Designed miniproteins, single chains. Designs and how they scored, part 8

Each design is a single chain, and the fold is of that chain. pLDDT is the mean over its residues in the fold that is shown.

## One batch from the design tools (miniprotein)

Design m244
Fold by ESMFold2-Fast:
Structure m244 (fold): chain A 74 residues (1-74)
Amino acid sequence: SAEALTDHLLEEGIVDESQRDFALALSEALVANPGVLSSPYIGVLKKIRELVKEKPADLEAAAEQIAKDNIGVV
């Protein structure tokens, strides 16, 4: 779930509490894209960390790009 992914990102230190709303929105976009969670775990975390740094306005497009880059098919 998006909430479980958000909690995991906080536990891993990829986001902090001040970024929780952003992390939740990103997690919702990621879980809506099939295959993201089946990608290599380390690769997905690295891409998420970069997105947190960039803070893109279009989280849906960013999630689609992660799926495409990590699984090559979406």
Scores: mean pLDDT 64

Design m245
Fold by ESMFold2-Fast:
Structure m245 (fold): chain A 79 residues (1-79)
Amino acid sequence: IEEIVREALLEALPELSEAEAEALARRAAEEAEKEETLQDQAVVAGLAVGDALIERGLSQEEARKVADEVAKRILEALS
Protein backbone atom coordinates (compact mmCIF):
# COMPACT_ATOMS: atom_id res chain seq x y z
CA ILE A 1 0.00 0.00 0.00
CA GLU A 2 2.65 2.56 1.08
CA GLU A 3 4.76 2.16 -2.12
CA ILE A 4 1.69 2.40 -4.41
CA VAL A 5 0.58 5.61 -2.64
CA ARG A 6 4.11 7.09 -2.76
CA GLU A 7 4.43 6.44 -6.52
CA ALA A 8 0.98 7.93 -7.23
CA LEU A 9 1.75 11.09 -5.21
CA LEU A 10 5.05 11.69 -7.03
CA GLU A 11 3.38 11.11 -10.43
CA ALA A 12 0.52 13.55 -9.68
CA LEU A 13 2.65 16.16 -7.84
CA PRO A 14 6.19 16.24 -9.31
CA GLU A 15 6.98 19.32 -7.15
CA LEU A 16 6.48 17.22 -3.99
CA SER A 17 9.73 16.30 -2.20
CA GLU A 18 10.69 12.65 -1.72
CA ALA A 19 10.50 13.09 2.08
CA GLU A 20 7.04 14.68 1.90
CA ALA A 21 5.74 11.94 -0.43
CA GLU A 22 7.12 9.28 1.95
CA ALA A 23 5.48 10.96 4.99
CA LEU A 24 2.09 11.23 3.22
CA ALA A 25 2.32 7.63 1.91
CA ARG A 26 3.20 6.26 5.36
CA ARG A 27 0.25 8.13 6.94
CA ALA A 28 -2.14 6.89 4.21
CA ALA A 29 -0.90 3.29 4.63
CA GLU A 30 -1.26 3.47 8.45
CA GLU A 31 -4.87 4.73 8.15
CA ALA A 32 -5.70 2.13 5.48
CA GLU A 33 -4.19 -0.72 7.54
CA LYS A 34 -6.74 0.02 10.32
CA GLU A 35 -9.47 -1.27 7.98
CA GLU A 36 -10.40 -4.98 8.09
CA THR A 37 -10.96 -5.65 4.38
CA LEU A 38 -8.67 -5.04 1.41
CA GLN A 39 -11.55 -3.20 -0.33
CA ASP A 40 -11.85 -0.76 2.61
CA GLN A 41 -8.05 -0.38 2.78
CA ALA A 42 -8.00 0.55 -0.93
CA VAL A 43 -10.81 3.12 -0.46
CA VAL A 44 -9.13 4.73 2.58
CA ALA A 45 -5.72 4.91 0.84
CA GLY A 46 -7.33 6.42 -2.27
CA LEU A 47 -9.20 9.03 -0.21
CA ALA A 48 -5.99 9.99 1.62
CA VAL A 49 -4.22 10.52 -1.74
CA GLY A 50 -7.17 12.55 -3.07
CA ASP A 51 -7.17 14.81 0.01
CA ALA A 52 -3.39 15.39 -0.28
CA LEU A 53 -3.74 16.32 -3.98
CA ILE A 54 -6.59 18.79 -3.29
CA GLU A 55 -4.52 20.38 -0.47
CA ARG A 56 -1.72 20.83 -3.05
CA GLY A 57 -3.97 22.54 -5.60
CA LEU A 58 -5.30 19.80 -7.87
CA SER A 59 -8.96 20.01 -8.89
CA GLN A 60 -11.48 17.66 -7.25
CA GLU A 61 -11.94 15.87 -10.60
CA GLU A 62 -8.19 15.28 -11.09
CA ALA A 63 -7.71 14.22 -7.44
CA ARG A 64 -10.65 11.78 -7.74
CA LYS A 65 -9.11 10.16 -10.84
CA VAL A 66 -5.79 9.60 -9.04
CA ALA A 67 -7.58 8.34 -5.89
CA ASP A 68 -9.59 5.83 -7.97
CA GLU A 69 -6.40 4.65 -9.75
CA VAL A 70 -4.61 4.14 -6.39
CA ALA A 71 -7.55 2.08 -5.05
CA LYS A 72 -7.60 0.00 -8.26
CA ARG A 73 -3.81 -0.63 -8.12
CA ILE A 74 -4.04 -1.75 -4.46
CA LEU A 75 -6.89 -4.17 -5.23
CA GLU A 76 -5.11 -5.60 -8.31
CA ALA A 77 -1.71 -5.95 -6.56
CA LEU A 78 -2.90 -7.38 -3.21
CA SER A 79 -6.14 -9.31 -3.96
Scores: mean pLDDT 77

Design m246
Fold by ESMFold2-Fast:
Structure m246 (fold): chain A 93 residues (1-93)
Amino acid sequence: ELEERIREARERIDALIEELLARGLISEDLAAMFRLAAEGALLPEPAPAAEAAARVAEMEALWARAPPVDPSVLEALVAEILRLLEPVREEAL
């Protein structure tokens, strides 16, 4: 069930990111950053520290390159991603 919830959460997050990207509300760099963050949060097993550090470094590089985003869009995206991650976190506990 955890694996299924991880898959569902990832699909919903990807769909949300794609919709915002298609509407021009976020950049491709920002979309890639959020996809990396979601993938890291949805790992079924603990990642080695080196892999976790590499993911963070890649996310930081993408954020630095991203053009300015409407703060309300960013806030809504973060809130929805956290909401979509909640069932996976509950199952993992």
Scores: mean pLDDT 74

Design m247
Fold by ESMFold2-Fast:
Structure m247 (fold): chain A 65 residues (1-65)
Amino acid sequence: EAKELMEKYVKEGNYFMAEMIGLDEVRRRVEQGDYEKAIEMAKYGLSLLPGSRVMKRELAELEAR
């Protein structure tokens, strides 16, 4: 599960991999047309990576739809 992998990488200090996994999952949900779940995933990613500019941008774009 993407959330478990993100938490694992955050605990290991690998913020790059955690961010990549979160972004890939958000984009996968967008491709499936599930914008509500994509927003939830982006919010979860920001809760783990509050300084992620990329995740903040993805969330803003999803909420602007």
Scores: mean pLDDT 83

Design m248
Fold by ESMFold2-Fast:
Structure m248 (fold): chain A 97 residues (1-97)
Amino acid sequence: MDDVPEEVKEEIRKKLKEMAEEAKKKAAELLAAGKPEEAEKYLALAQLEAAEYVLEVLKELGVAPPEEEVKEIKEQIELIRKLLEENDWETLEKLGE
């Protein structure tokens, strides 16, 4: 019941790579504009969007984690997003280990 088809895994990998390349390009533009903190935030936000994309694909395939776990993951994503918006880098570093 939990086997994701290889074709779907390849499509997910391709989409994640496209998202990463777009994020890197935008971050490079922000760095060139003298906005390194905005570049770091953009890359972090892009990682959160990638995680949400994977969850939605797994949900569409009927192989998503239990609803309670999906809720916890989404709450964690929102917490990290809020900390990024508040420039709370110290708390983010502690959460990352």
Scores: mean pLDDT 75

Design m249
Fold by ESMFold2-Fast:
Structure m249 (fold): chain A 94 residues (1-94)
Amino acid sequence: SKVEEILEKAIELLEETLARLEELDAPSEVLSMIRMMIKQFEEGLRDKVSEEEAKKMIEGIIELLRERAKTEDPETREVLEELIEKLEELKKEL
């Protein structure tokens, strides 16, 4: 389904972002946040959420990322802002 494809892409994007943040020695709280977000999308796939529910999940994650980015150093912030932009594009595909 389209929803499954988008959620799988979101998980891949978060996993790539997690690897980049680990290489930057980003704060453990940021890494834990990304891992939690991956788990939320995995649960969405398992539960076969609707298109509307998937949009709300992505939007909620974007809001959390925007708030975190405000308090992070420039390198970590840039990675989070790139993730936000890519998640916004995925949301538009739903």
Scores: mean pLDDT 90

Design m250
Fold by ESMFold2-Fast:
Structure m250 (fold): chain A 101 residues (1-101)
Amino acid sequence: MEFEEVARRLLEVMGLDESRLPEVLERLKEHYGVDEAKEIAKKLKEELKEALERLDELLERGEMDEEQLELAREALERSLELLEKGDIVGALLVFSEAAKR
């Protein structure tokens, strides 16, 4: 998937006009520091792996409810599954929702 196609799909999902495409491209570039879809996918995979390791640490410390940890794990695993299917946009959205909670 081309970087511009990822940005265009995000714009479509957010209900934004095509005139906002340059802004979406800049945000993706700033957040990941890259302008290629494959590089974004690689960075997202690294972030998902680190997030899963963090959940295991939180479980060992007893700092979160086990049910809350399982919900977070399911969201991160769902993001990874979407990424493996080539749905970089879907993976980004699921990861962003998980990160807000």
Scores: mean pLDDT 71

Design m251
Fold by ESMFold2-Fast:
Structure m251 (fold): chain A 71 residues (1-71)
Amino acid sequence: KLEELRRRIAEVEERIAELAARLPAEVVEAALTPIDEAARASGPEVKSRLELAEALLRAKEEALRALEAAL
């Protein structure tokens, strides 16, 4: 499951990078803020690498949707 999540994260990151190259920096920064927040929230209280990967994937998927909406 962790390997599958890593694969999905990589796919989402590739799509985010493609859209980010075509959007204003301010819009990109706003859309990517939830990813930074998810990473900070996953401090020493995160019990597993799987939970962290799931949280990051969710945040990245939401960022991708925000960037798509900005097109």
Scores: mean pLDDT 72

Design m252
Fold by ESMFold2-Fast:
Structure m252 (fold): chain A 87 residues (1-87)
Amino acid sequence: SVEEFVKKLIEKLRELKKTASPEAQKYLDEIIKVLEDFLEGKITPEEAAKKLREIFQKLYDEHPEFAKKVEEIFNEINDELIEKYKS
């Protein structure tokens, strides 16, 4: 489910935050907040997607290597859910 994806994603991003620089932690906090607001029903899926695109655009412009790492986490969680569904 989308809710399961978002919950796992928040968990992995919180783990990443523990070893991230203060600058990177700021971006992670913004992403986590969008995901939490979505999970709590405070924003629509469309609003969440728009906010995430805006954050990722800035992250790619300012910290492309870190943006790649965050994108890899999104892809890993998506792959885990596909595998779980297939199983």
Scores: mean pLDDT 79

Design m253
Fold by ESMFold2-Fast:
Structure m253 (fold): chain A 79 residues (1-79)
Amino acid sequence: KVTLSPEVKALMEKVGIKETVLSETQIRVAVLRYLVENGLVDEEDPQVYNVEGTELEKITGKKVVTIDEIMDVILAQSS
């Protein structure tokens, strides 16, 4: 389990998660929920997501990202 940064915690609160310590699997599920709920999932190109203007752009510093890039950044920022 990892302790979330304030930026990642803000993202988790957007999907109803209030805990500050989560497993990698819980983080991945929450990120996927955020992507689906905000309509960022592309069914024709499942490898990339446009996260411009979202909490994920603030976390990653990028406008277009893969799920693996999102997870790498979140885990690097977490303890």
Scores: mean pLDDT 76

Design m254
Fold by ESMFold2-Fast:
Structure m254 (fold): chain A 73 residues (1-73)
Amino acid sequence: MKIKEEFFKKFDEYVELLKKKYENGEPNDGEVGKKLTKELEELYEKLDEESKKEFEEYAKKKQEELEKELAKK
């Protein structure tokens, strides 16, 4: 499933971008983050209901991981 794979990959890129920006004291994700969020929004609209549910679980896990990583710095 190409769309689902691309969406999860882009979401991982976005999470890594936010983590790096935060770790380096940069409070916003800039143009790169805006581009990634637009791509994610477009891909999300193309996901089926099952893929959207998988994303909800995945996003919650990634959010918890990101919060833990940021708290360690």
Scores: mean pLDDT 73

Design m255
Fold by ESMFold2-Fast:
Structure m255 (fold): chain A 67 residues (1-67)
Amino acid sequence: MMLTAEEAAKRAERAIAAARAATGPGVDESIQLAEKALEAAKAGDAEEANKLLRQAEMHLVRALSLA
């Protein structure tokens, strides 16, 4: 399921907040990817924003599972 640029931006902001609250390996990578997703969304690049957001969320889930 592909989010619009606006929805991807909101979700990226929530992912950044969640990652900053978390500890463990991969949290910094999740934050960086989510920040890139937010910038892509602000630029109107929904495709890149969705791709980066998925990568950020995968890293966050992995970090939370290993923390």
Scores: mean pLDDT 77

Design m256
Fold by ESMFold2-Fast:
Structure m256 (fold): chain A 69 residues (1-69)
Amino acid sequence: MEEEIDREVATALIEIQLAIGKIDYKRGNKESAIEAFKKAIEMAQNDPRLSPEEKERLIKEAEDLLKKI
């Protein structure tokens, strides 16, 4: 149960970073959006609590968002 909660928390924190980036992009804050998406990628890559599949999904989402900037 603790391991499940830790994975859910890790995923939620990264998804919050992606959400911050999406909001900043829509507001015209491109630099802040880029930083948020890069931070999300770094968090996904370096978090040992995430499954390989979750890491791939989150990194791909962040990379796709970076392409839109």
Scores: mean pLDDT 81

Design m257
Fold by ESMFold2-Fast:
Structure m257 (fold): chain A 94 residues (1-94)
Amino acid sequence: MTLAEVEELMRLGARALEEGREEEALRLLERAAGRRFPSLEEALIAAQARAYGLKYGLSDEEVEELAELIRRVEEGDEEAKKKLAELSEKVAAL
């Protein structure tokens, strides 16, 4: 899947969420991420990590680490929040 395809699915998913179509948004975000999820938040996290990986040339392992880090942040992990901020700053410098 190309970056443009992932970004388009994420745009459609964001619009569906804005319009209150949560089920449609979940399907679009799952397609962007390449797998199914039990929640919109998890699907969005995986889609964002995949888009980031395609945009900045991250390895599959780095994309998985990023998705896991974002997931830990959503679970309330304060250390994961710091690591995500550091990674975001490092990626923005690319």
Scores: mean pLDDT 75

Design m258
Fold by ESMFold2-Fast:
Structure m258 (fold): chain A 104 residues (1-104)
Amino acid sequence: EEEILKLAEDFVELARKYVEKARQALENGDYETAIENARKAIRAAMGAAWLSTRLVPEAFEIAAEAYDVLAEAYEKMGKTDEAKKWRENAERFRKLAEQARAFL
């Protein structure tokens, strides 16, 4: 049980690292790298949520941040419809994180 929580915490740290890499790439105009790292952040965050119910709120918030980066990258590339979908995903995960906190 403690080992599973530690693994989930490692996935949260990995997700945060990928969000920061995605934001840095976005600021540098490297939208392809921003998208790649945002997607890795989402996968790591979902891994953490799967392993530990305790970390679901934090994992979902990190996923929302990654979706925001994804949306901004697509917006800057002129892909407005895709950007809107990713912003909707970010809002959805923020709401899920808030709901998870209310029940944990």
Scores: mean pLDDT 89

Design m259
Fold by ESMFold2-Fast:
Structure m259 (fold): chain A 96 residues (1-96)
Amino acid sequence: SMIKEFEEFIERQEKEVEAWLAASDLSAAEKAAIRAVMELRRLGELKKVIEKALEEGEIEKEEAEKRLKEIDEKIAAIEAAAREAAATYNLALPAR
């Protein structure tokens, strides 16, 4: 399954990124921002893999729609958490 192979790849990449972040001299806010950007990118790529699997008949339409909805909800949650983190750590992000 393309989806399963991609999910296994992402799990390995997440472990490598976390090890790198743990060894880095970056601030907590910078580490959170990097994690958010990386996860948003991975979720975007996963959406494309699911859409392709649906086109190739590897996944049923109802299952694809459910997974895409779950991904969109995760993206929204990460974006909301990033906004809250920016406010919490007093990051100089002018709203206007």
Scores: mean pLDDT 77

Design m260
Fold by ESMFold2-Fast:
Parts: structure tokens; C-alpha cells; sequence
Structure m260 (fold): chain A 71 residues (1-71)
């Protein structure tokens, strides 16, 4: 089953912990972005996921939130 994990957080230590745990589960880092005054956004995927689905997943997650989507 293909999965997308998106996290948007101002807490860099929490974000690093979540990324590390997902990578231990076999997830691969697909996107890391940040801008001044905005939370860091990280996307990890398990299995084959299209770029369009990744962008949709990013748009669904509010700031200071995380979401795991199963395809």
C-alpha cells in the first residue's frame, strides 16, 4: 500500500524525530521546504507516489499539523 506522510512544524526537533521514525519504517524523503516566518514542510513517501498526489497532500495539511494518507 502506498503512503504519503506530510508534516508542517515550527518545532525542528520534533520534525527531525518524526522524519527519522518514518525513515526507519522505510519511508523516503521526497520534499523539504521552508521560508522565513513559515513552518518547515517535510514530505515522505512509502512506495510509488506521483508528484501530483504529493502536492495535493501538502495542500491538505494545515500549519503545525501532520497527516498520513494511504493511497
Amino acid sequence: MNQIYVIKSYDWDYLKKQVSEKQKQGFKLKQLSGAAGKPSTVVLTLGEVSDNLIQEAISLVPDNSELLIQQ
Scores: mean pLDDT 83

Design m261
Fold by ESMFold2-Fast:
Structure m261 (fold): chain A 100 residues (1-100)
Amino acid sequence: SELLREAERLAALPEAEQEAELQRLLAELKAKVEELKKNAKPEEVRAAVERLLALATGIAVAAVYLRRGRRAKAEEAVRAALTDRERLRELAREVGEEEA
């Protein structure tokens, strides 16, 4: 899985560098959205933004689980990003609760 490989790459970075890498990925996402706005209908842009945000969230959540040694949960987060946005939100909440 391309998304799981991205999550593994992110998880391998030192903690201080992970935030900078996430900001870089977010900037790339924003650039892709702006490019889509030039040639796509508003509803198409909205659907693309929702899809891209789900993918970014899935990668971030999966990277956290990989750092915690929870590979099965990381794989689940990547799958949820593609198929189940409700489950993805639940996994993201679980990650946030464990940090509190």
Scores: mean pLDDT 79

Design m262
Fold by ESMFold2-Fast:
Structure m262 (fold): chain A 97 residues (1-97)
Amino acid sequence: SSELEEMRSKVDPELFEEILKELEKKFGSELSPEQLEELSILITYALQNNVSVEELHKEIEERFGDKVSEEVLNKLKNFASLLLAEHNLEQDILRGL
């Protein structure tokens, strides 16, 4: 979508590549390369712009809900939540320095 293209232009390339590598490692056998890239854009954008877990889950459901099984969709949402939590923890540690 045009929204995804706008998100892509605003995401940090280094963070995007780090997220993409984690997604390829976890979901490379379940998702196409195009789907992995889309998901990396969504998650990276969410991390940079403090998008809520609820909003990110809705975006994942809208883009992937009809393209993957319910089991895979739930795994994607759970993994996105984990990445958001890990990033927030890292930022909290850095602020504590």
Scores: mean pLDDT 81

Design m263
Fold by ESMFold2-Fast:
Structure m263 (fold): chain A 85 residues (1-85)
Amino acid sequence: MEEEIEEQIRKAAEEIREELEEYAKELGLSEKDLENSISLAKEIVLTEQLVKSAPKLSFEETKERILEEAKGWLEALAKIKERAK
């Protein structure tokens, strides 16, 4: 089950990558910021799937969760960088 969950998360992240790339560009963030946000979102969603084993997310729900977490981290990074100026 763990390997299957990890592969589903990987595939889901790849499918939403273009949307996140456009969002990161709108926020003025680098490719490194995007990669870090996607990596962190994947780890968060994986951890949730392992801890909250009762409901298994569908592939579409997994995409939505990764998108939500990644966008949240991109927005947080943009806000931190704006405040540092």
Scores: mean pLDDT 79

Design m264
Fold by ESMFold2-Fast:
Structure m264 (fold): chain A 62 residues (1-62)
Amino acid sequence: STEEKIEIAKRYAEGVVAHGSEEQLKEAIEYYEKRIKETTDPADKKAYEVALEILKKALESR
């Protein structure tokens, strides 16, 4: 489901924020920005957008 995809993406992004370097955060941001542009699945797009928002907010705070 869309909710499950969002939950998985959120958990992954939170893991990168907790344990990742600033470089890994930037790499994850670039990865999800590319995936959002390439995906045709609305549920995947929403999940990637949630992950991207979490990652960008974390980077702004570093």
Scores: mean pLDDT 83

Design m265
Fold by ESMFold2-Fast:
Structure m265 (fold): chain A 98 residues (1-98)
Amino acid sequence: MSEGDWLYSFGPTLREVLREAGETRDTYTLGEIRRAIFEALEKRKAFGSGGNSGIVRLPEDSPLAKLFGVTEIDMSDTAAVDALLDRALEREATLVER
C-alpha cells in the first residue's frame, strides 16, 4: 500500500479537531486527516473574517491550538502549515496494525 492508503488512529486532541470538522470515524488516511485539519483552519479563517491577512487566531484552549502548540497560524505560509501538520501527525497519528 502507498502511505496515502494506510489507515491511522489518533490521539484525543486530534480526535476533537476531527470532530469539529464533522469527521466521526476512528481511522483515517493521512491525506484525509490533513484535509480535515485544513478545512477546520479555513472555517476559523472565515469566522475571523475581519483581517487583511491569511492569519488564523486560535483560542489557547481550542483543540487546534493544543494540537499545534500555537495560537496563530499564517495560512498563506504553506510551508509553515505543512511543518505544523507533520509535527502534529508524528505525535498524534498512529498506524493501525491488524
Scores: mean pLDDT 73

Design m266
Fold by ESMFold2-Fast:
Structure m266 (fold): chain A 76 residues (1-76)
Amino acid sequence: MEEAKKFGEELAELGKKGLEEPEKLEETEQEVIDRMKQFKKETSDEDALLAWGIAAGEIAKAGEEYLKKKAEEEAE
């Protein structure tokens, strides 16, 4: 469980970095997928789902904030 939470947070940081560097977004997405596949081999499906849930939640929140900032910049 603790490893799943830590891994989820690490995936969230990778996702946020992809939003900051859009030219590397495709590479960042592939790295997230590869890390998730590796983690699933080493852990239970429940822990893998927990890690993904944490990562997806944090990435979605960061994505919403990014879109709001972009909309504000375009409005100005």
Scores: mean pLDDT 73

Design m267
Fold by ESMFold2-Fast:
Structure m267 (fold): chain A 81 residues (1-81)
Amino acid sequence: MLSEAEQIIADTEKRLQEILDRLRAGEISPEEAREEIERVENEALARILKLPDEAQREQAMAELSKLAARTDEEFKKIEAE
């Protein structure tokens, strides 16, 4: 079973991947994808900040930062196509 922190990151990764998949399919514009990515990342941050354990918050913040960087790189690759 995933911890609450791990579940937040897993849910966020799935939602971000769905946005990138829709962008790649031409279902949404790059502007719309950017807005959705920012919304999803902000929602994840809000959930992490509500976690009662400081160590879990710090770990989840670090993982969210890595996920955001990977998402930005993938977004740039799609735009370059």
Scores: mean pLDDT 85

Design m268
Fold by ESMFold2-Fast:
Structure m268 (fold): chain A 74 residues (1-74)
Amino acid sequence: SEKEKEIELDLSTMASLLTPEQLKAFLDLIDKGASKEELIEFAGKISEGVKLELENAFKLGLSKEEIKELLKKL
């Protein structure tokens, strides 16, 4: 759907702001059961842009597990 394409583009932008090491650490946090708040805090430590994109993904109704699966497809 158009909404899914928009979400993938936003997450692709977020991924482009992360190093491979930071992306792996983020995915590991999700796997360890980190809360949405903990993930947003982690993103904020990387950059304001990563934090904003993550907050937008959650506002669009994505779960942390859905975000993980979409990022793994990139």
Scores: mean pLDDT 78

Design m269
Fold by ESMFold2-Fast:
Structure m269 (fold): chain A 80 residues (1-80)
Amino acid sequence: KTAEEIIDEAIRLLEEAGLTDLAELLRLAVEDIKEILGEITGEHAARLLEGAIEAAKERGASEELIKRLEELLKEARELV
């Protein structure tokens, strides 16, 4: 998986869970990173996922959702 594919999967999971505000925030962050740098790296995806996981926990996301996001974070970290 690419960093972009990892973060896109996280966005879909957040949307499916009804955390649409977090999903939109991640989309905007990815758009900004790609505009500035031309692409998103594993480090960028990892930092975005770390913030998204914390925010999802604060919003009472299920343990199942958090576990899936943490799996994606692990994948992103393996790219760096």
Scores: mean pLDDT 85

Design m270
Fold by ESMFold2-Fast:
Structure m270 (fold): chain A 108 residues (1-108)
Amino acid sequence: SMEEEKMAALGLGGARMGKLLGIEGAEEDLEEAIKAHEEGNYLEAYLIGDILEGMARIRRAVGLISEKEYYEALAEGYEEAKKYVKSEEAKELLEKEAKKARELAEKE
């Protein structure tokens, strides 16, 4: 469904963010999420990204990364995820969420 494709697209962004922030194992997890997405396994791509984004949120909450670092990595992750996504609706969602994250990075 389109909703599943959108969730998977955001998941790819989250996985890329994990790699950008240097989370251990995130490079391999990103590769797995990209492969899952290419194979139409949207649930797996979403779950991998959600876990990595959650790990990043916890790191931010305990002060291991700054608010600015978190939101800049999230924005870049969403921007780069567009190259793996085929639907215009999912690309538009990634663009919208990337813009929100960049605005939050500028405040923090």
Scores: mean pLDDT 88

Design m271
Fold by ESMFold2-Fast:
Structure m271 (fold): chain A 78 residues (1-78)
Amino acid sequence: MVPLDPDSGKRALELADKAMAEKDRAKSSALLTSSMILAAESGDKKTIKAVYEKMSEIEERWGDLDSAERFKKLAEKY
């Protein structure tokens, strides 16, 4: 069981928000990967859910509707 780390959770959400504002898809993807790692390290279901929801929104914005739907379904499990 991963211990709760509030700082990792907060940092994960900040990186996801930066990814949503990012105009470069590759840079956005790198920020989201870091966000997902920190969200997982936080062990907080609410944070993990929020990151997956933001991933879904970003993929939809970039036209990858299949990835968007997959991340949305992952978020629903939390």
Scores: mean pLDDT 79

Design m272
Fold by ESMFold2-Fast:
Structure m272 (fold): chain A 94 residues (1-94)
Amino acid sequence: MDERRRRIVEEAAREVAEELSKVPGTTKVTVQLPSPDRGVVSAVVEKSAAERVEEAAREAARRVEERYPVDTEVSVSDLRGGALVTVTITVREP
């Protein structure tokens, strides 16, 4: 079960990371897999691009929730001179 959960999270996180990487103003995208049931995609973005990247993150999150048995959470944090957009992906419990 853990290997299947990890594969689901890895694939969903990859799709989110690819979509965020396509948005102008995204400077760095990082994927972390802290557990077999959880993935975190973080995008460092220019301040002027923060709203656009957040919208792209929410759209990508909706798409992976439709394709994979996962729940997503999108958050935005202000950074000095920019923003951090984070998508947390968690395997959906029954």
Scores: mean pLDDT 82

Design m273
Fold by ESMFold2-Fast:
Structure m273 (fold): chain A 81 residues (1-81)
Amino acid sequence: EIEELLEEAREAVRAGDLERALELLRKIAEKAKEQGLYDIAKSLENTVRWLEENPDLPESSKRGVLERTLREVEEALKEYK
């Protein structure tokens, strides 16, 4: 379920495992597409792409972007429940 993957992604971000966090974001985007949640999928894909294009950013900055994106996705999902 998307919510379980979101929690795993948040844990990866807290642990500093940014590669795992990005992999989880890609999985969440795929599941969102399967459920017709295209806006959520696009938001996740945009965040992954932007972080991949900016590899020189400090880890704290990358973590902040990931945390913000995960929070936005969680809030958006609540509207579909």
Scores: mean pLDDT 81

Design m274
Fold by ESMFold2-Fast:
Structure m274 (fold): chain A 69 residues (1-69)
Amino acid sequence: GPKEEASRKGAEGLRASTSDAARAAAGAQLAMLGPEVTEEAKEALREALDRSTSPGARAALRRALQAGE
């Protein structure tokens, strides 16, 4: 469905991104899906968090993971 497609696009955006800012933006979009974020997208968020060094980007990615609970 549309939310599964949004989760997939968000995960792809996180994995394709070479910057913390782009990962933070993709994470913010995934946060809007709340509990409907897929496990695949949650894994991509955890990977993005590990790859990100900016405190702001890491905070945004953590918020997206928490929204998925």
Scores: mean pLDDT 80

Design m275
Fold by ESMFold2-Fast:
Structure m275 (fold): chain A 71 residues (1-71)
Amino acid sequence: GEAGEDARKAAEAAARAGTGAAASTSGYQFMLSTKDNPEGKAAGLEGARAGQAGDAAAGARYSFLSAVYGE
């Protein structure tokens, strides 16, 4: 559905902006700073982590197909 398309678009935009590594580093640094105050920040951090988890699932699926077709 629309949600899937939008999620993928957002992930692609993040990757284009500075590859997953750079975006992940920024998010992780922020989490280290506010991990002790999960009140209002929990929602934002959880959303970011959920997005990353979805992206990882998509990547795993692609990797599996590559293994079958390539090596």
Scores: mean pLDDT 50

Design m276
Fold by ESMFold2-Fast:
Structure m276 (fold): chain A 104 residues (1-104)
Amino acid sequence: FEPLKLEELIEKAKKLAVENSPSEAELKLALLAIKVLEEIIKNGKYLMSNEEKIELFVEIARRELSAEEIRAIAEELEERLAALEGVAPEDYRLLEALRRLAEE
């Protein structure tokens, strides 16, 4: 048995996102999160602050997604956070950053 390479692990994560995402916006949000994780691992950025991770999310979203797609994932994240109790402040900071990016 050969251990799974990073690309194979990322493809497996994408497949799980497709199978478990009931909406296109949820799928795009999951795929964006997977892409951020891939870039962190590939660039050896093992120690990052939550603010640096949010900045990386915004940069990848700006590069890879249209303004309409960014708006859709921001709306999906907002609805999810509104339904949850005990949400981390970092999740609201990510939402605010994505909403600002969609308005640019």
Scores: mean pLDDT 71

Design m277
Fold by ESMFold2-Fast:
Structure m277 (fold): chain A 72 residues (1-72)
Amino acid sequence: MAQEIADKALEAEKAGNKSEAARYFTAGALIAVGYEIEGDFEKARETYRALAEVYRSLGDEEAAKFWEEKAK
């Protein structure tokens, strides 16, 4: 689920494992795009919001705003 991917990305980032964090961030973005392709815009927005929360927790306000706009 979107929140699980976001949680794993945050854990990897906090652990200093940048490559693993990047893989989870990429997986989250691809999952959201997959939901859009299937027409499940609600789940796509949930995934984008989860990504925005993770980036905000990391202090990356620019990336957080980018994903929040995608969630609208």
Scores: mean pLDDT 75

